# Designs tried in a protein design run: designed miniproteins, single chains, continued (4). Part 69

Each design is a single chain, and the fold is of that chain. pLDDT is the mean over its residues in the fold that is shown.

## One batch from the design tools (miniprotein)

Design m14533
Fold by ESMFold2-Fast:
Structure m14533 (fold): chain A 58 residues (1-58)
Amino acid sequence: GEPAAPAPLPSFLKNSPVPAEEFHRIAQEVAEKVRAGEITPDQARAEFRKRLAELEKK
């Protein structure tokens, strides 16, 4: 449990049918990979979008 600063959410998140818990989990995993140096911030943006698209197709 680490409360991060409440950043303003992009507009596409407000209109997504995906539950907020799923967004949080994906964002956390992607952020951890960036922190570990496994991927760049640009790659993180692409991965995040791709993951959201996979969830939305359901």
Scores: mean pLDDT 69

Design m14534
Fold by ESMFold2-Fast:
Parts: C-alpha cells; sequence; structure tokens
Structure m14534 (fold): chain A 82 residues (1-82)
C-alpha cells in the first residue's frame, strides 16, 4: 500500500521526544472527545506507543492500519510545530 508506506516514511523522520509529546497531545484531545473522535485519538495513541516500544522502526508502523497512521502523523506534526 503506497499511502501506508508514505505515511510510515514521514513518521520515522521524527525523534523520540516529538513522538512522546504527540502521545501527550493525543491523550489531551481524547480526554475532551466523544464518539468517533475518541476512537480515532485512541487509535493514534496506540499506534504511537507501539512505534516507541519498537524503537521508532518503520517495520512497526507497517503493521498498523492506514487510519491509525494518518492520525498518528497528525499529532506528531502538531507536536513538532509546538
Amino acid sequence: DKEKEELAEKLVKYDRETVEKAIELAKEELSKSYGGDAQRYGQAINALEHFLKNGLKKEALLTLSLDSLKYALKFVEKAKEE
């Protein structure tokens, strides 16, 4: 899947500190979210935690769903800007 590979390539460029900050931002959004948004933010948190646990390796990301990667990238990009 081309889109999944492109998302994974973008995510592996971020350092551990940025990924940890992204998890904190996603947890904050989850705490004030309902319904579908809560599910998506939960998936992003799980994806980012899995990525950290597996040493920020691209292979860890390729096992995840496309939606999980999209939301994970969104939070990592936001963390990098802040």
Scores: mean pLDDT 83

Design m14535
Fold by ESMFold2-Fast:
Structure m14535 (fold): chain A 84 residues (1-84)
Amino acid sequence: MSDEELEEIAEALARQAAAALKAGVPAEEVEARIAGFLSTEFGMPEEEAREVAREVVRLLEAGDVEGATRLLAEVLRKYAPTAA
């Protein structure tokens, strides 16, 4: 998986989470969705995925979509399959 693909996934996830929060989805539910994605798709331990999801939601609630996207991209790079 390329760095560009990880950035696209991070951007899509951050935008989807931000849209859910604007639509009135509870922060806890958005956190659970992000944590579930990170754990299921990238094999992240549940506790770490939950902590990352909480920080992402905190950034999105502050209006920092760019910061949330960067955090997700960095985390995805740590757990994504490497090219070599």
Scores: mean pLDDT 80

Design m14536
Fold by ESMFold2-Fast:
Structure m14536 (fold): chain A 62 residues (1-62)
Amino acid sequence: MVSEEALREAGRLLGLPQETVDKIMEALKELGEDASPEEIAEKTGIPVETVRALLERARALD
Protein backbone atom coordinates (compact mmCIF):
# COMPACT_ATOMS: atom_id res chain seq x y z
CA MET A 1 0.00 0.00 0.00
CA VAL A 2 1.25 3.47 -0.89
CA SER A 3 0.48 6.29 1.57
CA GLU A 4 -1.10 9.60 0.49
CA GLU A 5 1.95 11.38 1.94
CA ALA A 6 4.29 9.34 -0.29
CA LEU A 7 2.09 10.03 -3.35
CA ARG A 8 2.14 13.79 -2.69
CA GLU A 9 5.93 13.82 -2.23
CA ALA A 10 6.49 11.66 -5.34
CA GLY A 11 4.30 14.03 -7.36
CA ARG A 12 6.33 17.00 -6.15
CA LEU A 13 9.64 15.28 -7.01
CA LEU A 14 8.37 14.34 -10.49
CA GLY A 15 7.07 17.88 -11.12
CA LEU A 16 3.46 16.75 -11.59
CA PRO A 17 0.58 19.20 -11.06
CA GLN A 18 -1.26 18.81 -7.73
CA GLU A 19 -4.49 18.15 -9.70
CA THR A 20 -2.85 15.12 -11.37
CA VAL A 21 -1.69 13.67 -8.03
CA ASP A 22 -5.13 14.32 -6.47
CA LYS A 23 -6.90 12.47 -9.31
CA ILE A 24 -4.63 9.43 -8.90
CA MET A 25 -5.20 9.42 -5.11
CA GLU A 26 -8.99 9.60 -5.62
CA ALA A 27 -8.86 6.74 -8.15
CA LEU A 28 -6.87 4.59 -5.68
CA LYS A 29 -9.47 5.26 -2.96
CA GLU A 30 -12.33 4.25 -5.30
CA LEU A 31 -10.68 1.28 -7.09
CA GLY A 32 -8.75 -0.06 -4.09
CA GLU A 33 -5.09 -0.62 -3.27
CA ASP A 34 -4.69 -3.52 -5.73
CA ALA A 35 -5.71 -1.39 -8.72
CA SER A 36 -3.31 -1.64 -11.68
CA PRO A 37 -1.66 1.44 -13.24
CA GLU A 38 -3.72 0.66 -16.36
CA GLU A 39 -7.04 0.80 -14.41
CA ILE A 40 -6.04 4.10 -12.78
CA ALA A 41 -5.01 5.55 -16.17
CA GLU A 42 -8.39 4.56 -17.70
CA LYS A 43 -10.35 6.07 -14.80
CA THR A 44 -8.39 9.36 -14.62
CA GLY A 45 -7.36 9.93 -18.27
CA ILE A 46 -3.72 10.28 -17.12
CA PRO A 47 -1.11 8.41 -19.24
CA VAL A 48 -0.30 4.96 -17.82
CA GLU A 49 3.44 5.81 -17.90
CA THR A 50 2.79 8.83 -15.62
CA VAL A 51 0.66 6.77 -13.21
CA ARG A 52 3.31 4.02 -13.07
CA ALA A 53 6.14 6.52 -12.48
CA LEU A 54 4.22 8.16 -9.62
CA LEU A 55 3.38 4.83 -7.95
CA GLU A 56 6.95 3.50 -8.30
CA ARG A 57 8.45 6.71 -6.86
CA ALA A 58 5.92 6.79 -3.99
CA ARG A 59 6.62 3.12 -3.16
CA ALA A 60 10.36 3.92 -2.99
CA LEU A 61 9.60 6.75 -0.52
CA ASP A 62 7.48 4.53 1.77
Scores: mean pLDDT 80

Design m14537
Fold by ESMFold2-Fast:
Structure m14537 (fold): chain A 81 residues (1-81)
Amino acid sequence: MSREELEEEVRVALAIMQAALLDNIADRYFKEGKKEEAIKYYKEAIDLVEQALAQTTSPRNRALLESVLADLKKKLEEIEK
């Protein structure tokens, strides 16, 4: 693994971890009836994943980030009903 490949793997892993934490926070706010706060955290998670995706070249890592992004967008759509 090159340094560039390792840097991408680390960036992707950190983005997924941070997005998962924001997703968890948003889910908690939603369950508490704090819809506005939940929407803010879901949007922050989406923005992080989109930023990581823009900097990602590996097809495997792109597919992983796209899957995470799709799940987050589905949750945001559901909460905005």
Scores: mean pLDDT 86

Design m14538
Fold by ESMFold2-Fast:
Structure m14538 (fold): chain A 85 residues (1-85)
Amino acid sequence: SSLEKIRQLVSEFSAALDAGDIDKAREAAEQLANVLKEEGYTKLAEEVRGIADNAIKALEAGDRSKAASYTVAIHLLVVAYEVEK
């Protein structure tokens, strides 16, 4: 299901950020945004892309706490998607 795929992609994004794997984090974020857009949640997809980009920039700057806070924001947005479904 799309919900299972979304949950998997959020987990992959979080794991990639924790590992410092910027390329994998970017790939997971792009796939997550694409799935949300395909489901009709275009604005949510744009918000996820923006927050994910900020998380990656924070990681590139060495600010792991800030990167973690943006990851939490993505989890909260996904919960909003699950509630609207």
Scores: mean pLDDT 80

Design m14539
Fold by ESMFold2-Fast:
Structure m14539 (fold): chain A 93 residues (1-93)
Amino acid sequence: MAEFIENIKDISEEEVKKLLEEKVKEAEELIAKIKDEEVKKMLEELVKWALEIPNPAKALAALESILEAGSDKQKAIAAAVAGILAAEAGLWE
């Protein structure tokens, strides 16, 4: 997460939007491969939440964190908790 955010800070807004579109496609393809319906629904809701973040760079960082969690239920839950805590800390709009 921190390394990904560091890489985003030097990227233009247009490049961030292109990366966001690419990550959305990667997330959809990853979720489609998941056989566990509970994990699939959880990841779909997390991706939906990330896309509701008004700042494209923050949305991209949230999506990357969700994708790094993959199909591991515990990692997906940890990513969700981290996102909520980041929002409460004022890091996410």
Scores: mean pLDDT 63

Design m14540
Fold by ESMFold2-Fast:
Structure m14540 (fold): chain A 96 residues (1-96)
Amino acid sequence: MSEEEFQREVDRGIADILMALADKALERGDYETAVELYRKAIEIDPDNADAYIGLGRAYLKLGKYDEAITYFEKALEVDPDNEEARKLLEEARKKK
C-alpha cells in the first residue's frame, strides 16, 4: 500500500467519525457544533453529498435559509439524483 493509499484510508475514517459526531450534534439540537463538524468532514472529503445535506439541515434548523439552500444545491452538484437533498432544498426555499 502506498503512503497516498494509506492517507486516503485514514482520511476516510476521520471523515466517517466527523459525520457520526455531526449527526449526533444535529439530533441533540447542537446546531453550531453540527455545522463545525460537517464543515470539517467536507474539508477532508468534498465529494460527500451527505455532509452537505447535514450542513444544510443544521442551517435550516438555525433559521439560516439562504445558507441551507446553498449547501443543498452543493449536495445536488455532488449527487444530482439525491432525493433527500431535493426535498430539503424545496423545504428551505418555501421557508424563505
Scores: mean pLDDT 85

Design m14541
Fold by ESMFold2-Fast:
Structure m14541 (fold): chain A 95 residues (1-95)
Amino acid sequence: MISKEELEAEVFLALVDMALAIASNIAKQRGNEEAAKLIEEYRDKLVKEAEELISKGDWEGFRKAVRDGLREMAEKVEGIDPEVAAFLRRLAELV
């Protein structure tokens, strides 16, 4: 039995996770292996932190962690693939 808030958070996290998988694959297809690796590393950390916050019912902490994680990921990727970094920043604005 899942609350409305938990369901919405889980669906949103799944969509973010899929978007990050796509971003990593695009970077890799462009030959930006280091950018893809950075996205994959931060994706794993972000999903784990977000799941813990969802389990605690901390919806505000969840939104902040996802937004801040996406922004940090974008900053790290910007010097390698600015287009993928711009995509990550836009994704953060949806949180």
Scores: mean pLDDT 84

Design m14542
Fold by ESMFold2-Fast:
Structure m14542 (fold): chain A 59 residues (1-59)
Amino acid sequence: MDELLEELRRALEARDVERAAALVTEILKSGDSAAMQAAAELLATQPEELRAAVGARLA
């Protein structure tokens, strides 16, 4: 789980929306509530435009 969160952080720093969305999907599939909360918090700290783009890929 820590590896997925670190990968997500790197994807967000690179503004790689496709990779970030894929990593969020993997975290959600894991069923790990702590990891899901950490991913949500990480996304909340990002610019609105980046959050919206990742969210659109998840829909």
Scores: mean pLDDT 80

Design m14543
Fold by ESMFold2-Fast:
Structure m14543 (fold): chain A 55 residues (1-55)
Amino acid sequence: SKAEEIAEKLAKLLGENKVKEEDISDEYLEALAEKYNVPFEYIKKAVEKYKEEFE
């Protein structure tokens, strides 16, 4: 799904230290959710799932 694709890319950027976790705020995720027309809750859960894989 689109939300999973976005979450995977964000998790990879966090792992590569190309973006700070503090920059991936709820406000940032809401903006992405509106841009790609996906529910905020869904994208937030997907990001949390992928972040666990990179810890």
Scores: mean pLDDT 71

Design m14544
Fold by ESMFold2-Fast:
Structure m14544 (fold): chain A 59 residues (1-59)
Amino acid sequence: TAAQVAALRKELNITDKSDEELAEVLVALGGNTSDLKDQLIKVKNGVSVKDAIAEATRI
């Protein structure tokens, strides 16, 4: 959900990406929040949102 995306963004200190951009990763995961944190950690470490979405779509 939007609230979970916002909470994880704050926890991981992702300041260069919007909640809207990160919510696209959650949509690609089919709403599976269990895998969301792992994908957002990858984005924090330099994986593009586009590449994270591509990986999430394969899950």
Scores: mean pLDDT 77

Design m14547
Fold by ESMFold2-Fast:
Structure m14547 (fold): chain A 60 residues (1-60)
Amino acid sequence: SDNEKAFAMLKRRLEETDVSKMPKETLILGANQMAETFKMSEEQREELVATALELREAKE
């Protein structure tokens, strides 16, 4: 579905983004805003936040 394609695209963008210099709260806000803009489900929103935080943690 278009929703699943958009979700995969957003996860890929996060993986290719340098999030290491962003505050944790800014990443959470950004992921939530992306989920709202692209009409992601609650579960997809949580996964986007988790992905962003995991990527940031891997750089520390």
Scores: mean pLDDT 77

Design m14548
Fold by ESMFold2-Fast:
Structure m14548 (fold): chain A 97 residues (1-97)
Amino acid sequence: KLEEATELVRLAYVLYKEGKYEEAKKYAEKALELLGDEVTVIRAAAELVLGEALAKLGKKEEAIEYYKRAIEIAEQLDTPSAKTILELAKKKLAEVE
């Protein structure tokens, strides 16, 4: 389950970098379905990628919601990966407002 969600987040990010925003959204959403409400760096990453894909698709309000969710989860974790996600999510949130 966690390993599968991790691979889905990785695929979502690759698709996002390739400009395939609708596909990136789909895989990030599937990862979040598998993770549920678990407080993990993978969930924060999935929420960040989903927000980024939504922003590119013109869904500004939805993107803001997912950036805020990524920040909330990342703030509960004290790993270097979580700190990176936290800073990026804050930057992306500022860019869409």
Scores: mean pLDDT 85

Design m14549
Fold by ESMFold2-Fast:
Structure m14549 (fold): chain A 70 residues (1-70)
Amino acid sequence: SSDDEQQNIVDSVLSQGVALALRMLDAGESEEEIRKKLRELIEKNVPESKREEALEQFDRALKQILRHRA
């Protein structure tokens, strides 16, 4: 149950982070600025045990977004 709850938090934060990344890209923000904000979002909202997993999932999602916009 605890693991399911933590994964739901990760999934929610990832969805919020993708929406934030898209808004920042539309505003002309750099990849470095986006990565910094996403890291801050994860560190604030994701349990320590899931932060590495969340960061890896964000990196993958951001790479897909950037490829689509290239």
Scores: mean pLDDT 82

Design m14550
Fold by ESMFold2-Fast:
Structure m14550 (fold): chain A 61 residues (1-61)
Amino acid sequence: TEARQLAILRLLQEHGPLTQAQLAEALGISPATVSRLLAALRAAGVPIGYDPATRTYSLGP
């Protein structure tokens, strides 16, 4: 779980903005697992933004 959180964070930092599907594919996990990991990161105070026009997540406001 923690290693997957760091992997998502790195992907968003290096390749973001990314969709939930792109994150799921890159990590080999389900979209539901990506959703839970993103929620956990936000709850921990990580500044993850979401753009509904592109359906992408990114680091920073």
Scores: mean pLDDT 80

Design m14551
Fold by ESMFold2-Fast:
Structure m14551 (fold): chain A 66 residues (1-66)
Amino acid sequence: AQEHTRRAIDLLRAGRPEEALEQAREAIRLDPNHAGAWAVLGQALGALGRREEAREYFEKARELSA
């Protein structure tokens, strides 16, 4: 889970949000309570212009990290 989240962050930095989205989804599949994975999923969706979905996943990340 953490490894997939790290890869997603690296892909976002490389300007590859679609691939970052795939890695973040895999991290969530392995550990749905991983707040960082939900946050990265939100970042990838935001980079793709999907702001409403990004907001939902940021809220999920905040819920899990509290």
Scores: mean pLDDT 80

Design m14552
Fold by ESMFold2-Fast:
Structure m14552 (fold): chain A 77 residues (1-77)
Amino acid sequence: GLVSVKVSPDKTAKVGETVSVEVRVINHGDKPIKVKATVNASVTLEDGSVATYPIEVEVEVPAKGEKIVTHDITVQA
């Protein structure tokens, strides 16, 4: 496709821990584009449960280039 979105890293976290999530937006096209997307970041807790956090990303990505957006999530009980 014209745009790829990747979320990293997958981590196991404790309640109250802050996890930094990187959203990498890649433009495979020949023109700059403005991307607005909601990405669901999933964090696995030590008890095996999964918490999901929506991250809204709005970036202008250059032609044949990429942008990285870092978002910090504090895991809640």
Scores: mean pLDDT 74

Design m14553
Fold by ESMFold2-Fast:
Structure m14553 (fold): chain A 66 residues (1-66)
Amino acid sequence: DEKARVREVVLAVQRAILEAQGAEAPITELSDEEAERLLAELERLRDAERGDGPHAALVDAVLAAA
């Protein structure tokens, strides 16, 4: 199920971001719609940065994990 895979990937990215920021309460649940939109945005960022931008390493790691 592509939606389940996308959700797992998005949750992993969100956990990593919250951990890096030292946030108090981790967000562990995302709607399928939110997960799909985030994945599409990450793919667009990868394309826009041509793999060399400041987010490229994170985006590539997320997409490779999917």
Scores: mean pLDDT 58

Design m14554
Fold by ESMFold2-Fast:
Structure m14554 (fold): chain A 65 residues (1-65)
Amino acid sequence: MKRIAVVATPADRALAEAEAARLRAEGHEVTVLIRPSAEDARAEGLRLLAEGRVDEIAPASAEIA
């Protein structure tokens, strides 16, 4: 089991929710982070990773990757 942050902008919310559902079905703990900008979404995901609150970041928006 991994703790994964799925990060997206509001335009990609449905993609983020679908990815989160897939990862949860695989037995992972998933946090969905929707932020108004790609920069804010990336920064928040990296902050959780740095704090040890998640093990991995999965970008759902192309602008975040």
Scores: mean pLDDT 80

Design m14555
Fold by ESMFold2-Fast:
Structure m14555 (fold): chain A 111 residues (1-111)
Amino acid sequence: GPDPVAEPGDEVLVTARVTLDPAITEEEERRALGERIAAAVRDTLDKGGLARVTRLEVAETGPHEIAVFVEAVALKPASVAEIAQAVQDAILSVPGVASAEVSATVLPPAA
């Protein structure tokens, strides 16, 4: 289909699957890393003026895997690809992240 564009006020759903560096073995370090990932994502979306985060959840899905779920309200026009890339860049900026797969979607509200 066509590349969807978020308009101001649209609900944006972002999901990420994050792979951690295999050297990160302590539970406390994995938890702290998840908190840093959450902070980086919020900071990128808020300071970038792309979206206001309304809900952000981080869950450990494996010994070296974290899932991130973001619900946000768009603040300016942006493609879902731009939003997904901003979130991916934010996650990859965190030391201890090996890779990230990010997808974003917009649900069009009924006017």
Scores: mean pLDDT 82

Design m14556
Fold by ESMFold2-Fast:
Structure m14556 (fold): chain A 62 residues (1-62)
Amino acid sequence: VKKAIEEIGKAIEEKDYESVRKILLEELKASEEEVEEFIKALKEGKFQEATLILFEMAEKAS
């Protein structure tokens, strides 16, 4: 989980949202709905909301 979060952080810096989607779906087993909500929050600059969504997905994967 920690490695996946680090990879997501790097993809966000590069604005590589396709890699973010892939990591969330494949490594955290998140739903497409959760992934799209996360990416939408990032694009809208709602970083606190995006962080909360990420932690919820990580807890479900643990």
Scores: mean pLDDT 77

Design m14557
Fold by ESMFold2-Fast:
Structure m14557 (fold): chain A 93 residues (1-93)
Amino acid sequence: MTKEEIVEIVKKFDKDGDGTLTREEAIEAIKEILKLHNLEVSDEELEEIIKKYDKNGDGTLTLEEFADAVYDVFKKLNKPVEGKLAREAILSL
């Protein structure tokens, strides 16, 4: 998996190009990133993680909050190195 693949996934779901993702866009983006690693997490677990990182409770995540959520998901799957690389790729946007 390349940094460019993660960047393209995030850009695809950031439809407005404003550097924020809705909770729904964030969940779908994480699912697509996980599929690049042949990993899966339930929708319920993803919703709980996304809700935790939506600090303002407004139903949107900044790219920084999204990057932290992605890292948390990978850590829960015992893939912290891959999670760190994914977080760094997202923060490069």
Scores: mean pLDDT 78

Design m14558
Fold by ESMFold2-Fast:
Structure m14558 (fold): chain A 45 residues (1-45)
Amino acid sequence: DLEKLLKELEKYKKENPGTSDINQQVYQDILKELEKKRELERQKL
């Protein structure tokens, strides 16, 4: 579940601030996937 992954990333960023750039890239990627997931869910309706 992408929403759970996003929450885990927030925790990871707090624990590992040295990887901020990588976390930002992954964070943005997950946001895009979440938006696609929402659109697919709408289409299923």
Scores: mean pLDDT 68

Design m14559
Fold by ESMFold2-Fast:
Structure m14559 (fold): chain A 95 residues (1-95)
Amino acid sequence: GEAEKLLKEAEKLLEEAEELLKELEEKEGEELPLGEIIGYALRAIGIILDAELIKKKAEEDKEMPEEEKEKILELAEKAIELAKEALKKAMKLLR
């Protein structure tokens, strides 16, 4: 159903956010090409936008069980938080 689909999408975005943050933590203090830094920033922004869309879809679904909705919102919010942290780290790599 729709809840199962959104849950899987939220779980995937959380995994992508965790991997992106880890990559940027490993690159801390390195001198990177501008294109690579922009690439990291765009990946972070993409995760934030996709997770916000998932939150909106879950919140607007009046037929979705409350327990499933809460799980989706929690995962999406965590993905947004980690992606925002990744974006901050990418921005610090700019000269």
Scores: mean pLDDT 87

Design m14560
Fold by ESMFold2-Fast:
Structure m14560 (fold): chain A 70 residues (1-70)
Amino acid sequence: SYFEKAKEYEKQGKYEEAIEEYEKALKIKPSPEIYLALGKAYLKLGNNYLAVKYYEKAGTEEAKEEIKKL
């Protein structure tokens, strides 16, 4: 699945490739887990603006805690 490919790229530190695969996964089925993962990946790339936007979309307690750290 695209989600599993994204996780594998993330483990390798390939955050741009991970984001591409997470975006493909979102087109199939949006989920808080994918939004949270996109937020974390954008944060690793130094894109705090998009990280916050995806954390807000995730809406989980973990995502809210990540926003507080920024």
Scores: mean pLDDT 87

Design m14561
Fold by ESMFold2-Fast:
Structure m14561 (fold): chain A 66 residues (1-66)
Amino acid sequence: SSLLEKAREFLKKAEEALKKGNKLEADIYLGVAALVVGVLRSLNADEKELDEVYKEIDELEKKLKE
């Protein structure tokens, strides 16, 4: 779905921002990705694909908060 593709795009932007030391920008992109995935879950999208994106969000949030 286009929304899932958009969530993955924001995750890539969050990873790039984190590599550059821009923690605030990374946090914003992670928040947007999480919001998009939450909407997709409410629409009964494929849970396996959503679980993979959530795992990436969780790992990046843990790195951001260290």
Scores: mean pLDDT 79

Design m14562
Fold by ESMFold2-Fast:
Structure m14562 (fold): chain A 61 residues (1-61)
Amino acid sequence: MDEKVKEIAEKVEKALLERALTPEEARELAYKLADEMGVEVEVKILEVNGVVIAVEIRKKK
């Protein structure tokens, strides 16, 4: 995994541990961090009842 992608994933995961995120909030955070770091990412969100329980972030092909 690219180091920048790992950093983005860790920051999003930390945010999830601190508070419940909606899918839109999690996606916006991931893309904002990716843009700041100059990397393109693909984001997959796993949610239950509108609450994000997991986020998969990888470098865009």
Scores: mean pLDDT 77

Design m14563
Fold by ESMFold2-Fast:
Structure m14563 (fold): chain A 102 residues (1-102)
Amino acid sequence: EKLEKAKELLKEAKELLKEAKELLEKAREAIDEGKLEEAEKLLAEAEELLAKARELLDEAKKLLEEAGAPEELRKELLELERELGVLEIELAVLRVVLKKEK
């Protein structure tokens, strides 16, 4: 029950992180090309996806802790949490770069 729900949340979070990463890559390219308005929109979309991924990972973590989850699921959670952290830092850096270019 709780494990199946946690697996679904991890899968959804993984897809959101993948989409956010693609948006951040496009935002960096847009900044490099001087397309600052496009970059702002891409960063805003990435921020929304990362916020949703954080919520899903937090819920999954709670369910896995309550269920006494297998090592494999805990490792997947930790890897996704690490990826989220990296992408959140990249978003923050790109926002600073964008403000300096304006």
Scores: mean pLDDT 87

Design m14564
Fold by ESMFold2-Fast:
Structure m14564 (fold): chain A 77 residues (1-77)
Amino acid sequence: VDKEEAEKLIEETGRRVREVLLKAGASREFADKLAEAVKNSLMQMAKAGSSLEDLEKTAERMIKSAEEVGKKLKEIE
C-alpha cells in the first residue's frame, strides 16, 4: 500500500467521523476520541498489510457507524 494514499484515507476518515458526530451534537471530546480510535484502527490495519481496498471498505463502515450514532443522539434530543 502506498503510505501516502493510506495516510490520506486515514486522515479523511477521521475528519468525516469527527464532523458527523459534531453535527449530531456530540461533545468535542467524544468526537475527537472516536475519530482518533478510527484513525488508529485503520493505521494498524495498514501496518498489518491490509490492501487500500480493504481500508476503504472498513473506513466506509466506520463512517456509517458514526452516522448511526449521530442519528441516535438526535432521537434522544
Scores: mean pLDDT 79

Design m14565
Fold by ESMFold2-Fast:
Structure m14565 (fold): chain A 66 residues (1-66)
Amino acid sequence: MSAIKATSGLMLAIAAIVSADMGDLEAARRSIEAALEIAEELEKEGDLESAELVRRAAERARRALE
């Protein structure tokens, strides 16, 4: 179910931001990678809207590392 997958991707992106804020850059990078993998799965399933939402969240998390 795409909604559960999208929610999981979004939660991973949020976890990445929290990890980055706590100084755990390795945990943050792993969570970003996992969120992007979920976005790719959503895109392959044809759920382009959810894939885009997860990608945007992951990019925001990536910027927290910059």
Scores: mean pLDDT 82

Design m14566
Fold by ESMFold2-Fast:
Structure m14566 (fold): chain A 69 residues (1-69)
Amino acid sequence: MEHLEKAKKAAEEGDIEEALKHLDEAAEEYSDNEEVVKLISEAIDALEEGDIEGALKHLEEALKLVKEE
């Protein structure tokens, strides 16, 4: 969860580079969870196109899934 939480904070602050770095680390951490990886990938895509609101929504869904583990 640390990388997902840091990615969310960075995205909220508009620090796209830090958000993407933490999302890459989260994708490696949750690589065996297909649903979480898909949400992380959608958050990465949203950040790359400048859609901060969309990225935050995908991050919230990923955080909900990992809290169930």
Scores: mean pLDDT 80

Design m14567
Fold by ESMFold2-Fast:
Structure m14567 (fold): chain A 63 residues (1-63)
Amino acid sequence: TEELIREAERLAKEAVELLKQGKVEEARKMFEEASRLLEQALGPTAGRAGLAEAEKLIREVEE
């Protein structure tokens, strides 16, 4: 569980860096993987919340 959360955090951090570089599609893919790991560790509600926040960040960069 702790290792899955740590891996999800790492992926989310890398996704944010990709967003800053304008690599939106790559960032989206990494956010999806991070959300999958959060679902596995903490349940579907945590994964959904993570994905929703990621989509918000992606939209802010695109606009």
Scores: mean pLDDT 75

Design m14568
Fold by ESMFold2-Fast:
Structure m14568 (fold): chain A 56 residues (1-56)
Amino acid sequence: MDAEALLEEAVRAARAGDAERAQRLGTLASAVAPNDEEAKRYGEAVRAALEEAGLV
């Protein structure tokens, strides 16, 4: 699975209320991101989804 697909699944997990899965997939997406700027963007997107879902 590529970085964007991992990010999409992480955000989906966050919206479904699965904070553990969202954090795990978000970490994987950041690890395979093409650069530090994209890794930061991925982390911020997952954090925003978790905050919107009330999980953080």
Scores: mean pLDDT 80

Design m14569
Fold by ESMFold2-Fast:
Structure m14569 (fold): chain A 90 residues (1-90)
Amino acid sequence: EEEAYKYFEKGVEAFENKDYEKAIEYYKKALEIDPNSPLAALMYTALGLAYMGLKDYEKAIKYFKKALELDPDNEGAKEFLKEAEKKLKE
């Protein structure tokens, strides 16, 4: 739990520094350690946002959809999914 959250924190720091590849590695590591975490939907949303930073809109859509499978009422993930789908169609 603490270890998974620490990797999530490192991912957020990497994302803030626009190191999206490093952020993805840390978020995936956090999910690997605790795949059933109550924070899993948030971690999948964070993965989607990092892939948005890389302009990998197909991967971003995949992870936002995964976040919504776990938390269907997540308005942030719904908005990010719409943005990623718009970018993919442009």
Scores: mean pLDDT 85

